# Ledger of designs, part 71: designed miniproteins, single chains, continued (4)

Each design is a single chain, and the fold is of that chain. pLDDT is the mean over its residues in the fold that is shown.

## One batch from the design tools (miniprotein)

Design m14463
Fold by ESMFold2-Fast:
Structure m14463 (fold): chain A 60 residues (1-60)
Amino acid sequence: MVASGEEVTEAQKFLASLGLITPDGVYDAAFKRAVAAFQRMAGLEVDGVLDDAALAALRA
């Protein structure tokens, strides 16, 4: 599954507000590490993948 460009941009802005990443609009290794850090904070399964559960948690 591939997150849409809008979803990636939204997630990057949120993760940047937490100080985890600099938003660049790219789904790269740094972004995956930031997603993993967020998943750890939220108590989700830590896999570094921006899935539906991670997106729902970001939007909560």
Scores: mean pLDDT 69

Design m14464
Fold by ESMFold2-Fast:
Structure m14464 (fold): chain A 86 residues (1-86)
Amino acid sequence: MEGLESMIKGAEQMLAEAEALLREAKAQNAPQELLDRLEALIEELRRYLALLEELKANPNPSQELLEETLKLSGTLPLRLEELKAA
């Protein structure tokens, strides 16, 4: 599924960017609130990537799995951009 492979690559890229931001924020002694938000985003990105991999492996996914994955695909990029601006 072409769209799914693209989403997986996008999720891997977002995770790498979030991890790099966290590393830099820690090196610069950023406020704990920013560190907490970055760590929460990284955890959600890992969960999102796991859901995408499950969709790739399962040709008949549940409606709940599809809905959760679509919700995360719309919200996680916006949260990353917000934190990149902080």
Scores: mean pLDDT 82

Design m14465
Fold by ESMFold2-Fast:
Structure m14465 (fold): chain A 72 residues (1-72)
Amino acid sequence: SDEEQKLRELSKEAVEKLLKELEVTDPELAELLRQYVKALEEIGKIKDREEAVALGKKNAHIQKALIERLEA
């Protein structure tokens, strides 16, 4: 719906603003989060489940790095 699209666009703007603020305090974490968000968007565009799973596995290193960074 138009409301879902608008919320998605506003959420992207809010996330981008927060990431720009995070770049000042923790640029490495900001970059990992940007890569993760981009990977999720790319996976979401794939209609084939097997291709989506394969791309997810290729991006597993980003997910692992984020978990390690956030857990300390």
Scores: mean pLDDT 73

Design m14466
Fold by ESMFold2-Fast:
Structure m14466 (fold): chain A 64 residues (1-64)
Amino acid sequence: DMKEKIEALRKKHSKIPDELEKRGKELITNSKDPADKKKGQELLKLSEQLKERLKRIYDPLLAQ
């Protein structure tokens, strides 16, 4: 089934933004340095942007 193959690829690519989200949260939680907190927020934003990009690519393919 084509949808199963597309879902598997989406799941593989989703690991990258998930790792960025985890690292971002860790920097924000464990460091009170404004520079580290800013880096953590940038990683969270990048993670969200990648997740939205993956959704825009894969959702139309999975809707078919």
Scores: mean pLDDT 78

Design m14467
Fold by ESMFold2-Fast:
Structure m14467 (fold): chain A 63 residues (1-63)
Amino acid sequence: DRLEEAVAKIRAWLAEVGWTVEQVLAELERAREKGIPGVASLARAVGLSPSLLSRALRVLAEE
């Protein structure tokens, strides 16, 4: 399942950079307010599509 792989990749990336899901969501919201493509940039960094990243972040936020 691509979503399970995406969740695992995001968890690994968060552990490596020392961030929480809540911190990532807050930074993406700030980027959106400033018109910066934060979701696209993060998706590129973790090797995921923006749509898949958004879905995986929702799963992590609900856990």
Scores: mean pLDDT 73

Design m14468
Fold by ESMFold2-Fast:
Structure m14468 (fold): chain A 69 residues (1-69)
Amino acid sequence: KVTKEQVEPIVQKAIEEGKKVGYPVFIRYVNSDNKSSMKIANNEEELKANVEDIITKEGPGVKIEVVKF
């Protein structure tokens, strides 16, 4: 039920934030257990892949924050 139209804006926003803060970055989100979780991205390619994976598992309404490692 997650479409590319829903995923693409979120991924693009995350990439812009990653460029601003500089790699490596933490990707913070709230998981299905309603707890804060995180992933690490060492570059734009990893950031894109991790954000797409998070949205696929948690849904397009997930709150994602990109912060400096």
Scores: mean pLDDT 78

Design m14469
Fold by ESMFold2-Fast:
Structure m14469 (fold): chain A 94 residues (1-94)
Amino acid sequence: SDEAINEIRKIAVETLDELIKLEPNLEELMDQLDGGIAWILADLRETGDVEAAKAKLQELFDRTVARLRELNADERLIELVQEMGARMLAVLDA
């Protein structure tokens, strides 16, 4: 899963930078998302539990999307966050 972890890190770096550029006021929420992803990947590296990692990622992205909707974030930003989560889950399914 080192290849999967590296691919997810790449997705996070590329996408979070673009999200912050679109909505700089959401930097704190994006930092929380990045920290959550890093924690899940560290746990996955130690346990090898891919199904637990998938469940935790889904929960993290669902919480982030719910928070973005509470903040009346642009629907395009919400779609990009959802796409990021889907890409990361697809890496773990491969």
Scores: mean pLDDT 83

Design m14470
Fold by ESMFold2-Fast:
Structure m14470 (fold): chain A 76 residues (1-76)
Amino acid sequence: AVREVAEAALRALLEERIRNQPPDEATVEEALARIPALAEETAKLPPEELRRLLPLAAESAHAAHMAPLVEALIAA
C-alpha cells in the first residue's frame, strides 16, 4: 500500500516534470524504470517523513518537497 502510493506519486511528479522540461527519450525510459526501486526506498522512510512526502505529492503546489527525488530519477 505505502509502496504503491509512493510509486504513483513519483510517476505523477515525473510526468509533470517531463511536461514542463522534457529530457531525451532514453533519460525518460531510465527514469521510469527506476521508479519501483525508489518507491521501495521511499516506503522504508520513517512514518514522519512519509506523512510529509506522500500527502504533498497529491498537491502540485507542494511538489518541491519531492523534487529532489524526481531529479534523482532523471539524473542517474
Scores: mean pLDDT 62

Design m14471
Fold by ESMFold2-Fast:
Structure m14471 (fold): chain A 93 residues (1-93)
Amino acid sequence: SLLEEALKTLKELIEELRKLGASEEKIEEIEQLLKKAEEALKEGDEKKALEYLKEALKIAEDIMKELGPTFEQEVLLGVAKLLLGVAEMILSK
């Protein structure tokens, strides 16, 4: 599913941000949101999962602005944005 792929992409982005020296406190905040999204997906609540993933994406973008991202982090962010945007369009039907 698009939301499961977005969750996976955000998990990969978070590991790359950790390597760039992102604060563990901010990383832990995102990991909690990703865990809530995963739990929502298990319950079949795709709309709630989308909301948690969008919040995680926003925090990741804020971290990237502070750290000065490399090409790899920009690609992962772009993929996550596209997956979440398409999922939002499908769920709005």
Scores: mean pLDDT 83

Design m14472
Fold by ESMFold2-Fast:
Structure m14472 (fold): chain A 75 residues (1-75)
Amino acid sequence: MKVTVVTKDGVEFIDAEGIGAVEKALEKYPDGVVITHGRAYNPETGELIPVLEGDFEAADKAIELGYKNLIPSAV
């Protein structure tokens, strides 16, 4: 599974098997926002939005809006 990690220093792509891609991204960038091809969840509003890998505009907006708790497309 491929994920996009958005940090204050820029954007990086992590590719690993299954949910391990998210775990690896968070281990490398604990303060980063991880976006996968699937959905991003906002725990404050309960909103669920689709987010595509490599969508830098969506990634930047997710950081600004505080989106967390990703739901992978493979569940």
Scores: mean pLDDT 58

Design m14473
Fold by ESMFold2-Fast:
Structure m14473 (fold): chain A 103 residues (1-103)
Amino acid sequence: MELVAAVGGDGGESVLAAAEAAIELGARRVVLGMPDAADGEAAARRLRERYPDVEVRLVLGDSSGQSLMLATRAALEEYGGRVVGSLVVRTPSGTGLAQIIEV
């Protein structure tokens, strides 16, 4: 069984922290949900540089909540599986959330 993470949050640092926590848990595919394209591309680039064996995808939405929902839907449509849990990561800049999907 493989873990996929769909990740969102209140800002780039919080999203990165949640994505890194999911990767440390064993996720090898990450779908980032972000409302801002520049912040999303920066986060995706940093994750690809730090974790070259992890597949990173970016989904853009109109809000943090919508972006996370769209990322979760995209992950389930592409990889299948089911949501088995959530990681919540608190940072000084806000909250990051990773939906953990078992495939």
Scores: mean pLDDT 85

Design m14474
Fold by ESMFold2-Fast:
Structure m14474 (fold): chain A 75 residues (1-75)
Amino acid sequence: SALDEVKALIDRVMEEAGLSPELAVRFVLTYSRVALQLTEEDLRELSEEYGVPLEVLRAAWERGREFFARNPPLT
């Protein structure tokens, strides 16, 4: 699922780049195209899983959605 793929990316970014859960979640939600497939329920699940406030996740997700809607894909 998109949620499982996003969780795998967050975990990888935390492990390989040494980012905190908040920074890793914000990075993946903002710059990953797979995050565009997430629902509001998926954001709540990520908030519970990583201990990051839902408002922070929603802001990052909205930035990603707006970026990909108005600009070319990252690649």
Scores: mean pLDDT 81

Design m14475
Fold by ESMFold2-Fast:
Structure m14475 (fold): chain A 87 residues (1-87)
Amino acid sequence: MPSIEEQLEELFEKLKEALENKDFETFNEYARKIIELMNEANVPEEVINEVEKLLLQAYLLAKDQDDIEGALKKVEEAEKLALEALK
């Protein structure tokens, strides 16, 4: 079975794909699944809150500013923070 780390990496990959396709409904679905998985993995609330903020910033950059490159950078920051919290 895939590890929590592998599952999280897959969800972030799908999140980036949804963002590049401007599929904001799918982006929101995968963002929610990432937060749910982090909660199940007992990641500290402080880290989960920061990841959620970064994902919200990515959503706003992509949807309101059409800044997909900036949004992807925020998603990459969120992924790094989430994966580091699993150590």
Scores: mean pLDDT 85

Design m14476
Fold by ESMFold2-Fast:
Structure m14476 (fold): chain A 94 residues (1-94)
Amino acid sequence: MKERIERLVEGAENYAKLAEETGDPEFARLAVDAMEEAVRLAKEHPELVTKEQVERIIDAAKRVSDVAEKLGHPEIAERARRVQKEAEEILKSL
């Protein structure tokens, strides 16, 4: 489980970077998919997530929200903003 959370966080960061570099909204969607799964696992297993991992999710969510909005995909941007808000609430509990 801990290794799965780290892989999802790394995946979100990598897809966010690819979305920024390529302008392909599919990478923004994949980043949000990974972040939503990481946040779900963090809520189910708060003992297995680190403050650093949650801060990385928040950063990736902000980046994906910005790039998705610029690419004309407000639905992806809104999903990323929800992930950011949920991750910020998790961070307060750590």
Scores: mean pLDDT 87

Design m14477
Fold by ESMFold2-Fast:
Structure m14477 (fold): chain A 84 residues (1-84)
Amino acid sequence: MIEKAKEKTVNLLEKLFSMSEEERKKEVEKIQKDPSASPEERAVVAALKYYEENPDLSFEEIKEMAVESLVRELQMQELLEKAK
């Protein structure tokens, strides 16, 4: 269910925020290059990229962005299912 996906997204975001900037960038690049990356992983990468462009954002605002990105990723999966 979506609530479990949101929890995984937030937990992954917190883990990446506990890393150094260089380690975080390496993990982001790994996810971007992985065609099997989960919706949660893609959502976190999108939120972190937005944060890099807008460094004045609070952690709570970044969590909101990650959840929005997750909803978008899940909508894309639904569109793929409708495509046969």
Scores: mean pLDDT 79

Design m14478
Fold by ESMFold2-Fast:
Structure m14478 (fold): chain A 73 residues (1-73)
Amino acid sequence: VEEIAERVRKKLLEAGISEEAAEHAAEMVRAAIRGDWQSMLRHASKAHDLLKDEDERVTMSQAVQEGLEQFRE
């Protein structure tokens, strides 16, 4: 769980997404894995508000999806 969330955070930072947005994305992944949908939605909203453009939004969505897929395996 922690390793998957950390990988998502690092991937977003490497792509140039802000540290704050990357941290919210990591917390969203942690909440989703735990089934805490309320916390997941809050962190997703915060991360989305911090994204500057469509390219950053696509990058975040892909990284989060890959992280969740790794947990399901």
Scores: mean pLDDT 76

Design m14479
Fold by ESMFold2-Fast:
Structure m14479 (fold): chain A 93 residues (1-93)
Amino acid sequence: EIEELIKKLRESIERIFKLEEEYHHPAVKDLINKFIKLVARELGVPVKKLKSLPKEEQKKLIIEYYEKRLKENPDPDFVKSLEEFAEYLEKEI
């Protein structure tokens, strides 16, 4: 059920970016920065370059990065952890 896993991943990343936009919470910013560092490494570009992009473009690149990874090697535990973290942040913020 790779399509369901990808859908859950997209929804979780969308939720995380919405929380950053609304609350600017340090934990949300830290998580997004970690995603940006992983994407920057994969693309061979400086972190500063990715962080200079509009938030919608940053979100799209992160989603595309993880979609490719999930298609190659499905990781439901990772997606579940991301869902649980987004839910946790929504309750705490």
Scores: mean pLDDT 82

Design m14480
Fold by ESMFold2-Fast:
Structure m14480 (fold): chain A 86 residues (1-86)
Amino acid sequence: SHMIKETLEKFKKMLKEKYGYEPESDEETLWELVLLYGAIETGKESPNEETRKLADELEEELKEAGITEEDLEAVKKEYEEKLKAA
């Protein structure tokens, strides 16, 4: 999907600019973004205030990179469909 590829390119740019890191493939980029989104969702439900704050900060970094909640849900769905095919 063009939208998925655009989201992955935004995530790669953020990782390179903020963390000096570049994934080796689009599949690795997709997997890492899905893991990060899962960590954000779980972190927001944490009983620990510092963990919730970190989750909110990570979500804000993605939003600053132009990655919306709708984009993250689309990426998650794409990954789930790939898992069903395996």
Scores: mean pLDDT 84

Design m14481
Fold by ESMFold2-Fast:
Order: sequence, then structure tokens, then C-alpha cells
Structure m14481 (fold): chain A 79 residues (1-79)
Amino acid sequence: SMEEYAKELERFAKEVLGASDEVIEKSEGHPLAKKYLPPLSKENVENVLSFLLALYRAGFITKEELAESVAYIIKELKK
């Protein structure tokens, strides 16, 4: 389910990316990610995450920017 997926993303953000509870709750997403990302849907969320991970691995965004972007995705999925 999307709720279970959001919980797994929250664990990833906290345990792998080192995001705080405050970042998860308050993040508006990184401005660059918001500019280039399509509106989030159940069909495209995996592609959006893959794109963000690719940007991080290529050095275009920082670990903190990735964490903020993932936090934003979690908030959108919980709507």
C-alpha cells in the first residue's frame, strides 16, 4: 500500500540519509527537485525516486538535499 511505502521511505530517510524527524515533517522539498519533478502520483513515485537517487549518485545534489526531497515525497504520499 502507499502508506506502507511511505513508512519504508521514512525509514530509508532516517536510517540511510540521516534525516531528522523535523526534516521529515517540515521539508518543502529541495527547490531544484521541485522544479524538475512532475506532480507526484502512485504511478510515477518510483521513477521520481530513481531520478533523485541518480542525481545524488552523479553528485548533482547532496545527501541533505536528497533527504529533503524524499521527505517531501513522503508528505505527498500521506495526503
Scores: mean pLDDT 74

Design m14482
Fold by ESMFold2-Fast:
Structure m14482 (fold): chain A 55 residues (1-55)
Amino acid sequence: SEEIKAFQEKLKQAGFRDVGPIDGVLDEKTRKAILKAQRFSGLEEDGVPDEKTLA
């Protein structure tokens, strides 16, 4: 998924180095990075790559 790939790139640029490979696959490493980003941004930790997690 191009959206997941772009999200993985943004996570790495934001300092979440453990996102894993930028391959567009929502694996465990990517989900953990999403949860960490959601926590850091004060959002609910649902593990879903939403536009709100990037804002």
Scores: mean pLDDT 72

Design m14483
Fold by ESMFold2-Fast:
Structure m14483 (fold): chain A 73 residues (1-73)
Amino acid sequence: METPSLEFWKEAARVIARTAVERLAGRASREEILREAERALERFARDQGVPEEWWPELRKVLEEAVEREWAAA
């Protein structure tokens, strides 16, 4: 089984962002949704041993995905 790549975790970040917006849109602010999504990504990435050198890129992808999903909601 191949170790999860940076590309895999970028896609995971997008899924986490979309899920957070879908669950919280209309009952939480964009900033609150972003914080929840960041906490979820950090928890899962740390649990799976994702290299910390990938974290800036993953946070950027997550933030961009939250902004996009929020605008679409």
Scores: mean pLDDT 78

Design m14484
Fold by ESMFold2-Fast:
Structure m14484 (fold): chain A 60 residues (1-60)
Amino acid sequence: GPPAMNRERITAFLESAGEHAARFAGLLLREMGAYSPEAVAALQALPTREAQLDFLERFL
């Protein structure tokens, strides 16, 4: 099957976020089985990539 979500995939999604941040955050959280509108908002409110990685690693 496809490889499980990992730190390298999370980093690639965050690097591609830019103007598509909301869509990428939603897609990433859905792949991790952690999607909610609240989770998307929480992820996007985090001020640094490192904080976003730490948040997402909790769902790995």
Scores: mean pLDDT 71

Design m14485
Fold by ESMFold2-Fast:
Structure m14485 (fold): chain A 77 residues (1-77)
Amino acid sequence: NADEEAAKALLEEAKKIIKEIPKLSGDALRKATVEGASLITAAGILASAAGSKELQEEVKKVSKEFDAAVAAALAAE
């Protein structure tokens, strides 16, 4: 399923950004936040199109982890 594989690939890219977020501040943090949000949004659309409940749940989990990482990095500024 092409939508399923595309959603998985986007989630892996989003996970890489989440790992870098704690090291970032200022403009770099804001740029990473925009890029991560775009990847997660695209993964969510593709997971929904694929009809994969497991992928939709993974998108929700990654989105929650992303939001927490961004909030912590912004609070550290």
Scores: mean pLDDT 88

Design m14486
Fold by ESMFold2-Fast:
Order: sequence, then C-alpha cells, then structure tokens
Structure m14486 (fold): chain A 82 residues (1-82)
Amino acid sequence: MIVPYSKLSELTLEELNAIAQEEEILKLADKLGVSKKVAAILRVTTLPYQDADTIVEHLESLSPVAREKLIQQAEEDVKRLS
C-alpha cells in the first residue's frame, strides 16, 4: 500500500504512531537497530519504498555520512513530534 504522506512536515504524531505499528516497520526497526518511530520516519522519507528490505537496500546504497545524517534527522523528527 502506498503511504499517503508526501512530506515529513505534514506527518502528525498520530499518523507516525499508526505507521510504527505496521509489521514492515517493526522489521525495518530491527534490521537498522532503531526505534519503531525512527523506522516510521525513515519509511516516510524514502517514499515510494514501502517494505523493510527495499528501504534497507536504499539506505545501504547511500554514503555512510548520508545514511547517518538521515537516521539522525529521523531521531530528531521523532523527538520533535513526541
């Protein structure tokens, strides 16, 4: 299913919590060693990718610096929304 969020700035805490309950987001969180909410932000920011394996492959294709920046930004976005 296509995630209906076009921008991270449009994402609400309630929507983030709903995404964080999805099985694919739990798999993504486990694979990356991050919280469910961080994994939910990463999924939204990597649209149109929807499954954990494709998102992980995309993140691994980035430079280490770019990947760390994306994860750190997602952590800050979770903190801002919480």
Scores: mean pLDDT 72

Design m14487
Fold by ESMFold2-Fast:
Structure m14487 (fold): chain A 88 residues (1-88)
Amino acid sequence: GKTIKSSLLLSHRVMEKHGKREEVAQALIDNLREFLRQEKLSVDEVAEEVEKLLGKETARYLKKGLTTGDPEYMLKAIELVLEYEKKK
């Protein structure tokens, strides 16, 4: 829950500062996959919790990024979490 939101927001700040968008997105995929393995969580369980906290679209793109390993989907999830926080 809170850890994934913080990771997405931190990834956005790193991309803004360093311009390494695809590298940051790929690092986030790799780090979240390792976190899920250690915690014995499925991608579907994480997507369900993210949907409750950050909305359906963020959860959808996060799930696609984690299942495909495609940084473009993870970049979209990072952008959507920022837009969701701006609406609060």
Scores: mean pLDDT 79

Design m14488
Fold by ESMFold2-Fast:
Formats: C-alpha cells, structure tokens, sequence
Structure m14488 (fold): chain A 70 residues (1-70)
C-alpha cells in the first residue's frame, strides 16, 4: 500500500539524516514522488542512491517501498 511505502521511505530518510546532503535530497525527492504515486521517480531515486554508494539498509528500504507501490 502507498502509506506503507511512504513509511519505509520516511524510515530511510531518518537513517540518512547524518549522511551527505545529496543523499538526503534524493531521499526527500523519493518520498515526495511516492506521495504523488510517481513510481518511476522513486525508481530513478534508487538508481541515483546506488550510484552514490548509499548504505545497503537505505537501498533495501527504498526497494521494498517500490515493491509496495506497484
């Protein structure tokens, strides 16, 4: 469900609070996209996070959120 996906993305953003500003901006964008039902934008955010080498726990939460948004 969309609400569960939003919760996972909020948890990922909380984990990213001490990470570089760029990671946090991408996470904020993913959360906004999820609230709008824009799955492709959340998938693009995942790709950007993977390219930046974001922690696996954050990547896991974003991947799980994408599965819930399908």
Amino acid sequence: AQEEAIRLLEEALELARELPEEVRRIMEGALKAAKQGNVPAVQRALQELEEMGAPEEILRLVREAIELLK
Scores: mean pLDDT 84

Design m14489
Fold by ESMFold2-Fast:
Structure m14489 (fold): chain A 99 residues (1-99)
Amino acid sequence: QNIQQLQNQINQLQQQVSDLQSQANSISTLDPSASDHLLSLIDSVQSGIQSVQQNINNGSPIDTIQNQINAVQSAITSTQNVVDSTQQSINNGQPPVLP
């Protein structure tokens, strides 16, 4: 793979983070505690993306960059699982005690 493919992967990761932010915002009105946890996970993911971008800009080895992208993707997947679990609880008619 080449630098253009790596940049495309980063753009996809940034879009996934944007989607997670949107979902966390949606959850915040239904479950603020779950939203806070999601925002913490998203902050970690954003830091990972920034590290990947710096390594591309600095000319780090492709294998190193790909491993970092894979780690960020795993973090996104874990965050999505938290979103999915929260949405399933809401959809199954287990409403939180809302103020």
Scores: mean pLDDT 79

Design m14490
Fold by ESMFold2-Fast:
Structure m14490 (fold): chain A 79 residues (1-79)
Amino acid sequence: MEEELERLKERVKKWIELLKEADNAPSGSFDEVKKKIEELLEETAKETGSRSRARVLFWIAWQLYVEKKFTDEAIEEAL
């Protein structure tokens, strides 16, 4: 259970980093960003055993990214 929380934190961190990349991507890089998003969603769905859980984790990362909250404490509170 505690090991699962650590794995979920790492997945949220990867989503935050991907969102940072997407925000700084030049116009026209949509296909590359879309591929990375689909790839990470699929990997997260496999780890969690649920596509719904993968989407929730992405949404949590999006909220944290918008609010500029990147600390381990903030991620744990959101999970």
Scores: mean pLDDT 72

Design m14491
Fold by ESMFold2-Fast:
Structure m14491 (fold): chain A 64 residues (1-64)
Amino acid sequence: SKDEALYNQAVEAIKSGNYSAAYLACELLQNPSLAAECYLLLGEALENEGRYSAAAKAYERAIA
């Protein structure tokens, strides 16, 4: 599905440190549960990089 492809794109973007590409992929997800999981992964990656403000925004989107 498109959502599965987008989720995989987000995961690969996170692995490569391309957080803007990961964010865009999460934003395009249509399934709310998958979008929440995507933003949660992005938030964790940003937090691990010490980017706390960006991580907080990703976590907020995970629960929206």
Scores: mean pLDDT 86

Design m14492
Fold by ESMFold2-Fast:
Structure m14492 (fold): chain A 99 residues (1-99)
Amino acid sequence: SLEKARKEMRESMKKKEFNYNYMMAGAEAAMMSMLGSAALLDPNLREVGERALEEAARFDERAKKAYEEGDAKRLREIAEQARRKLEELVEQVKKVEEE
């Protein structure tokens, strides 16, 4: 029936959003890890690099726990927080490079 199709579509979309948020949180954590590893090659960026690696590990662990627990709301919040943290770390690197 049309109502059954609509319910199945909504459930499929929620599952895709859940998997997408987990993938995005993992990708953002991986980008933070790459940024941190690159930053550690420059003594002037050491503190930013260390923070980036620490944040990458923290977000990866938090995202995995939320994914395993099926907590869609928490996973979405983690993905958004990871994105904002990556943007913050990139801005900190730019600021040091401009000094």
Scores: mean pLDDT 85

Design m14493
Fold by ESMFold2-Fast:
Structure m14493 (fold): chain A 114 residues (1-114)
Amino acid sequence: MISKTIKDLMEKLGINSLPKEIKVDASKLTQIQYQSLKLLSKELGFKLTVVGKPKKEPEPEITYTSDFPRGAHEVAAILTVLHPDVTAREVAEVLNIPVSLVSKKVKEIKKAIL
């Protein structure tokens, strides 16, 4: 289910390439952001190197509005950080959420990338 959401997001945003390796400081990430990064690493096959102590808590229940669960907002923000040609406005239009929310999440994720 969520892997289809990732593929749909990448297609709608025109993302066809990602870095082969990403290094992050897990202490600067929320639980949802960390889980979204791990999921993207698994589904897209890039190497995720984690620095710091990651939280390993059970995944919270995700509420679905359509094909875009709560975690899709974090996934879209991560994809925006990883692909510089994607704008926060384009992501906001695809997800039907405020641009300010996307921009805030992008800034938070950028602070965690080493």
Scores: mean pLDDT 69

Design m14494
Fold by ESMFold2-Fast:
Structure m14494 (fold): chain A 78 residues (1-78)
Amino acid sequence: VVEKANELIEEVGEKGREEGLSVEETTLRAIDALVEAGLISEETAELLRKAHAALAAGDREKAREYGERAERLIREEL
């Protein structure tokens, strides 16, 4: 399951690079792709998007908090 998620992330990353997307934009598209593939829930995706937004704003502590919450949900879903 984790292996399939990593494969999908890599595929979206490659396509994003071909389309000239930023790393940040490619990351958000990868999160959306994981939800569409049924590998993570929308609740987990929302936490990952919040972590990404916090990191982009320089709030590393909030980014870590949202990331840890997402990791707990992923562990429950897998």
Scores: mean pLDDT 72

Design m14495
Fold by ESMFold2-Fast:
Structure m14495 (fold): chain A 83 residues (1-83)
Amino acid sequence: LEEAIEYLKKAIEAAEKGDYDTAIKYARKALFAAEKELTAQGKYDERDEVTELVNKALIALGKGDYKSAIEYLKKALEKLEAT
């Protein structure tokens, strides 16, 4: 989970700085890492929740809703850290 957590932290930092292209890049990396790591652990419910939150963040970033995007990324991070 360390790789997915680090990518989400980088995505949040980039989004808070207004670097949305970097935020999208790291959010996608976090999505792939979380899916791999949680699948390997058999944590399918947590995987589905994190995947939904990161996808909602990516949609919000695409719509220019940066506040909602940051909130969704932070919720995904909290979920991974609790796992």
Scores: mean pLDDT 85

Design m14496
Fold by ESMFold2-Fast:
Structure m14496 (fold): chain A 70 residues (1-70)
Amino acid sequence: SLQQAQQAIDDAAKKSVEAALKDGWEAGAQAQGDEFARHREEFDILVGELGLEQTFELLRQKIAEYLAKA
């Protein structure tokens, strides 16, 4: 569902920020890549429904939210 696809963006943002803050930038990049691979179908759904630009904008917004909370 679209809600599950949006949750995948939130999980990717959260885990990449948490890894970066704990173990540095490379750990954050690796965690983001792992979450993209794990949630590929959900990201494909989100891109299909909202388009590529809006999907990346949602990811950016969620990353900014988690960084602001740190």
Scores: mean pLDDT 80

Design m14497
Fold by ESMFold2-Fast:
Structure m14497 (fold): chain A 96 residues (1-96)
Amino acid sequence: MSFEELLKQAKEYIKQAEEKLEKGDVDGALKHLKEAIKLAMKAFDQEPKSPEVLEILERVLELARRLAEKFPDNFEAQVLEGIAAIVLGVAKLISK
């Protein structure tokens, strides 16, 4: 898969995750955010210094935080926020 295709698919999963979050579908939002992180990590592997990958990871973290705040009793939502924060942190350190 090309870098551009990975970015496009990650953005599509982010959009779907936001739609699921608005509807209160926590499992759907979690599934789509996990796929977005996987695609962003693959894109990062191809272009580690790309600001576009950092923007995607920042958006994923924003949505993961909103999901964790909306569903405080959902352990997977809390864990995903932590994973998204770590992935973004690592990406920022490597892209420096």
Scores: mean pLDDT 85

Design m14498
Fold by ESMFold2-Fast:
Structure m14498 (fold): chain A 59 residues (1-59)
Amino acid sequence: SMSFQKGMSKEELERQVEEGVEAVDRAVKRTVDVIERTGNSDPQAIVAESRALEAAEAA
């Protein structure tokens, strides 16, 4: 396997991409859940609630 970046294998790059995609997917799912729960789509309320949920889950 070859990569355009020296010192990073294609396998490692693919793993990093998969990890990043999964992290984004989880964040999106939480945000959607918050929107559904609040029902008002207030951007600041969504951000605050999402951060609180992620902090609680990560703790």
Scores: mean pLDDT 68

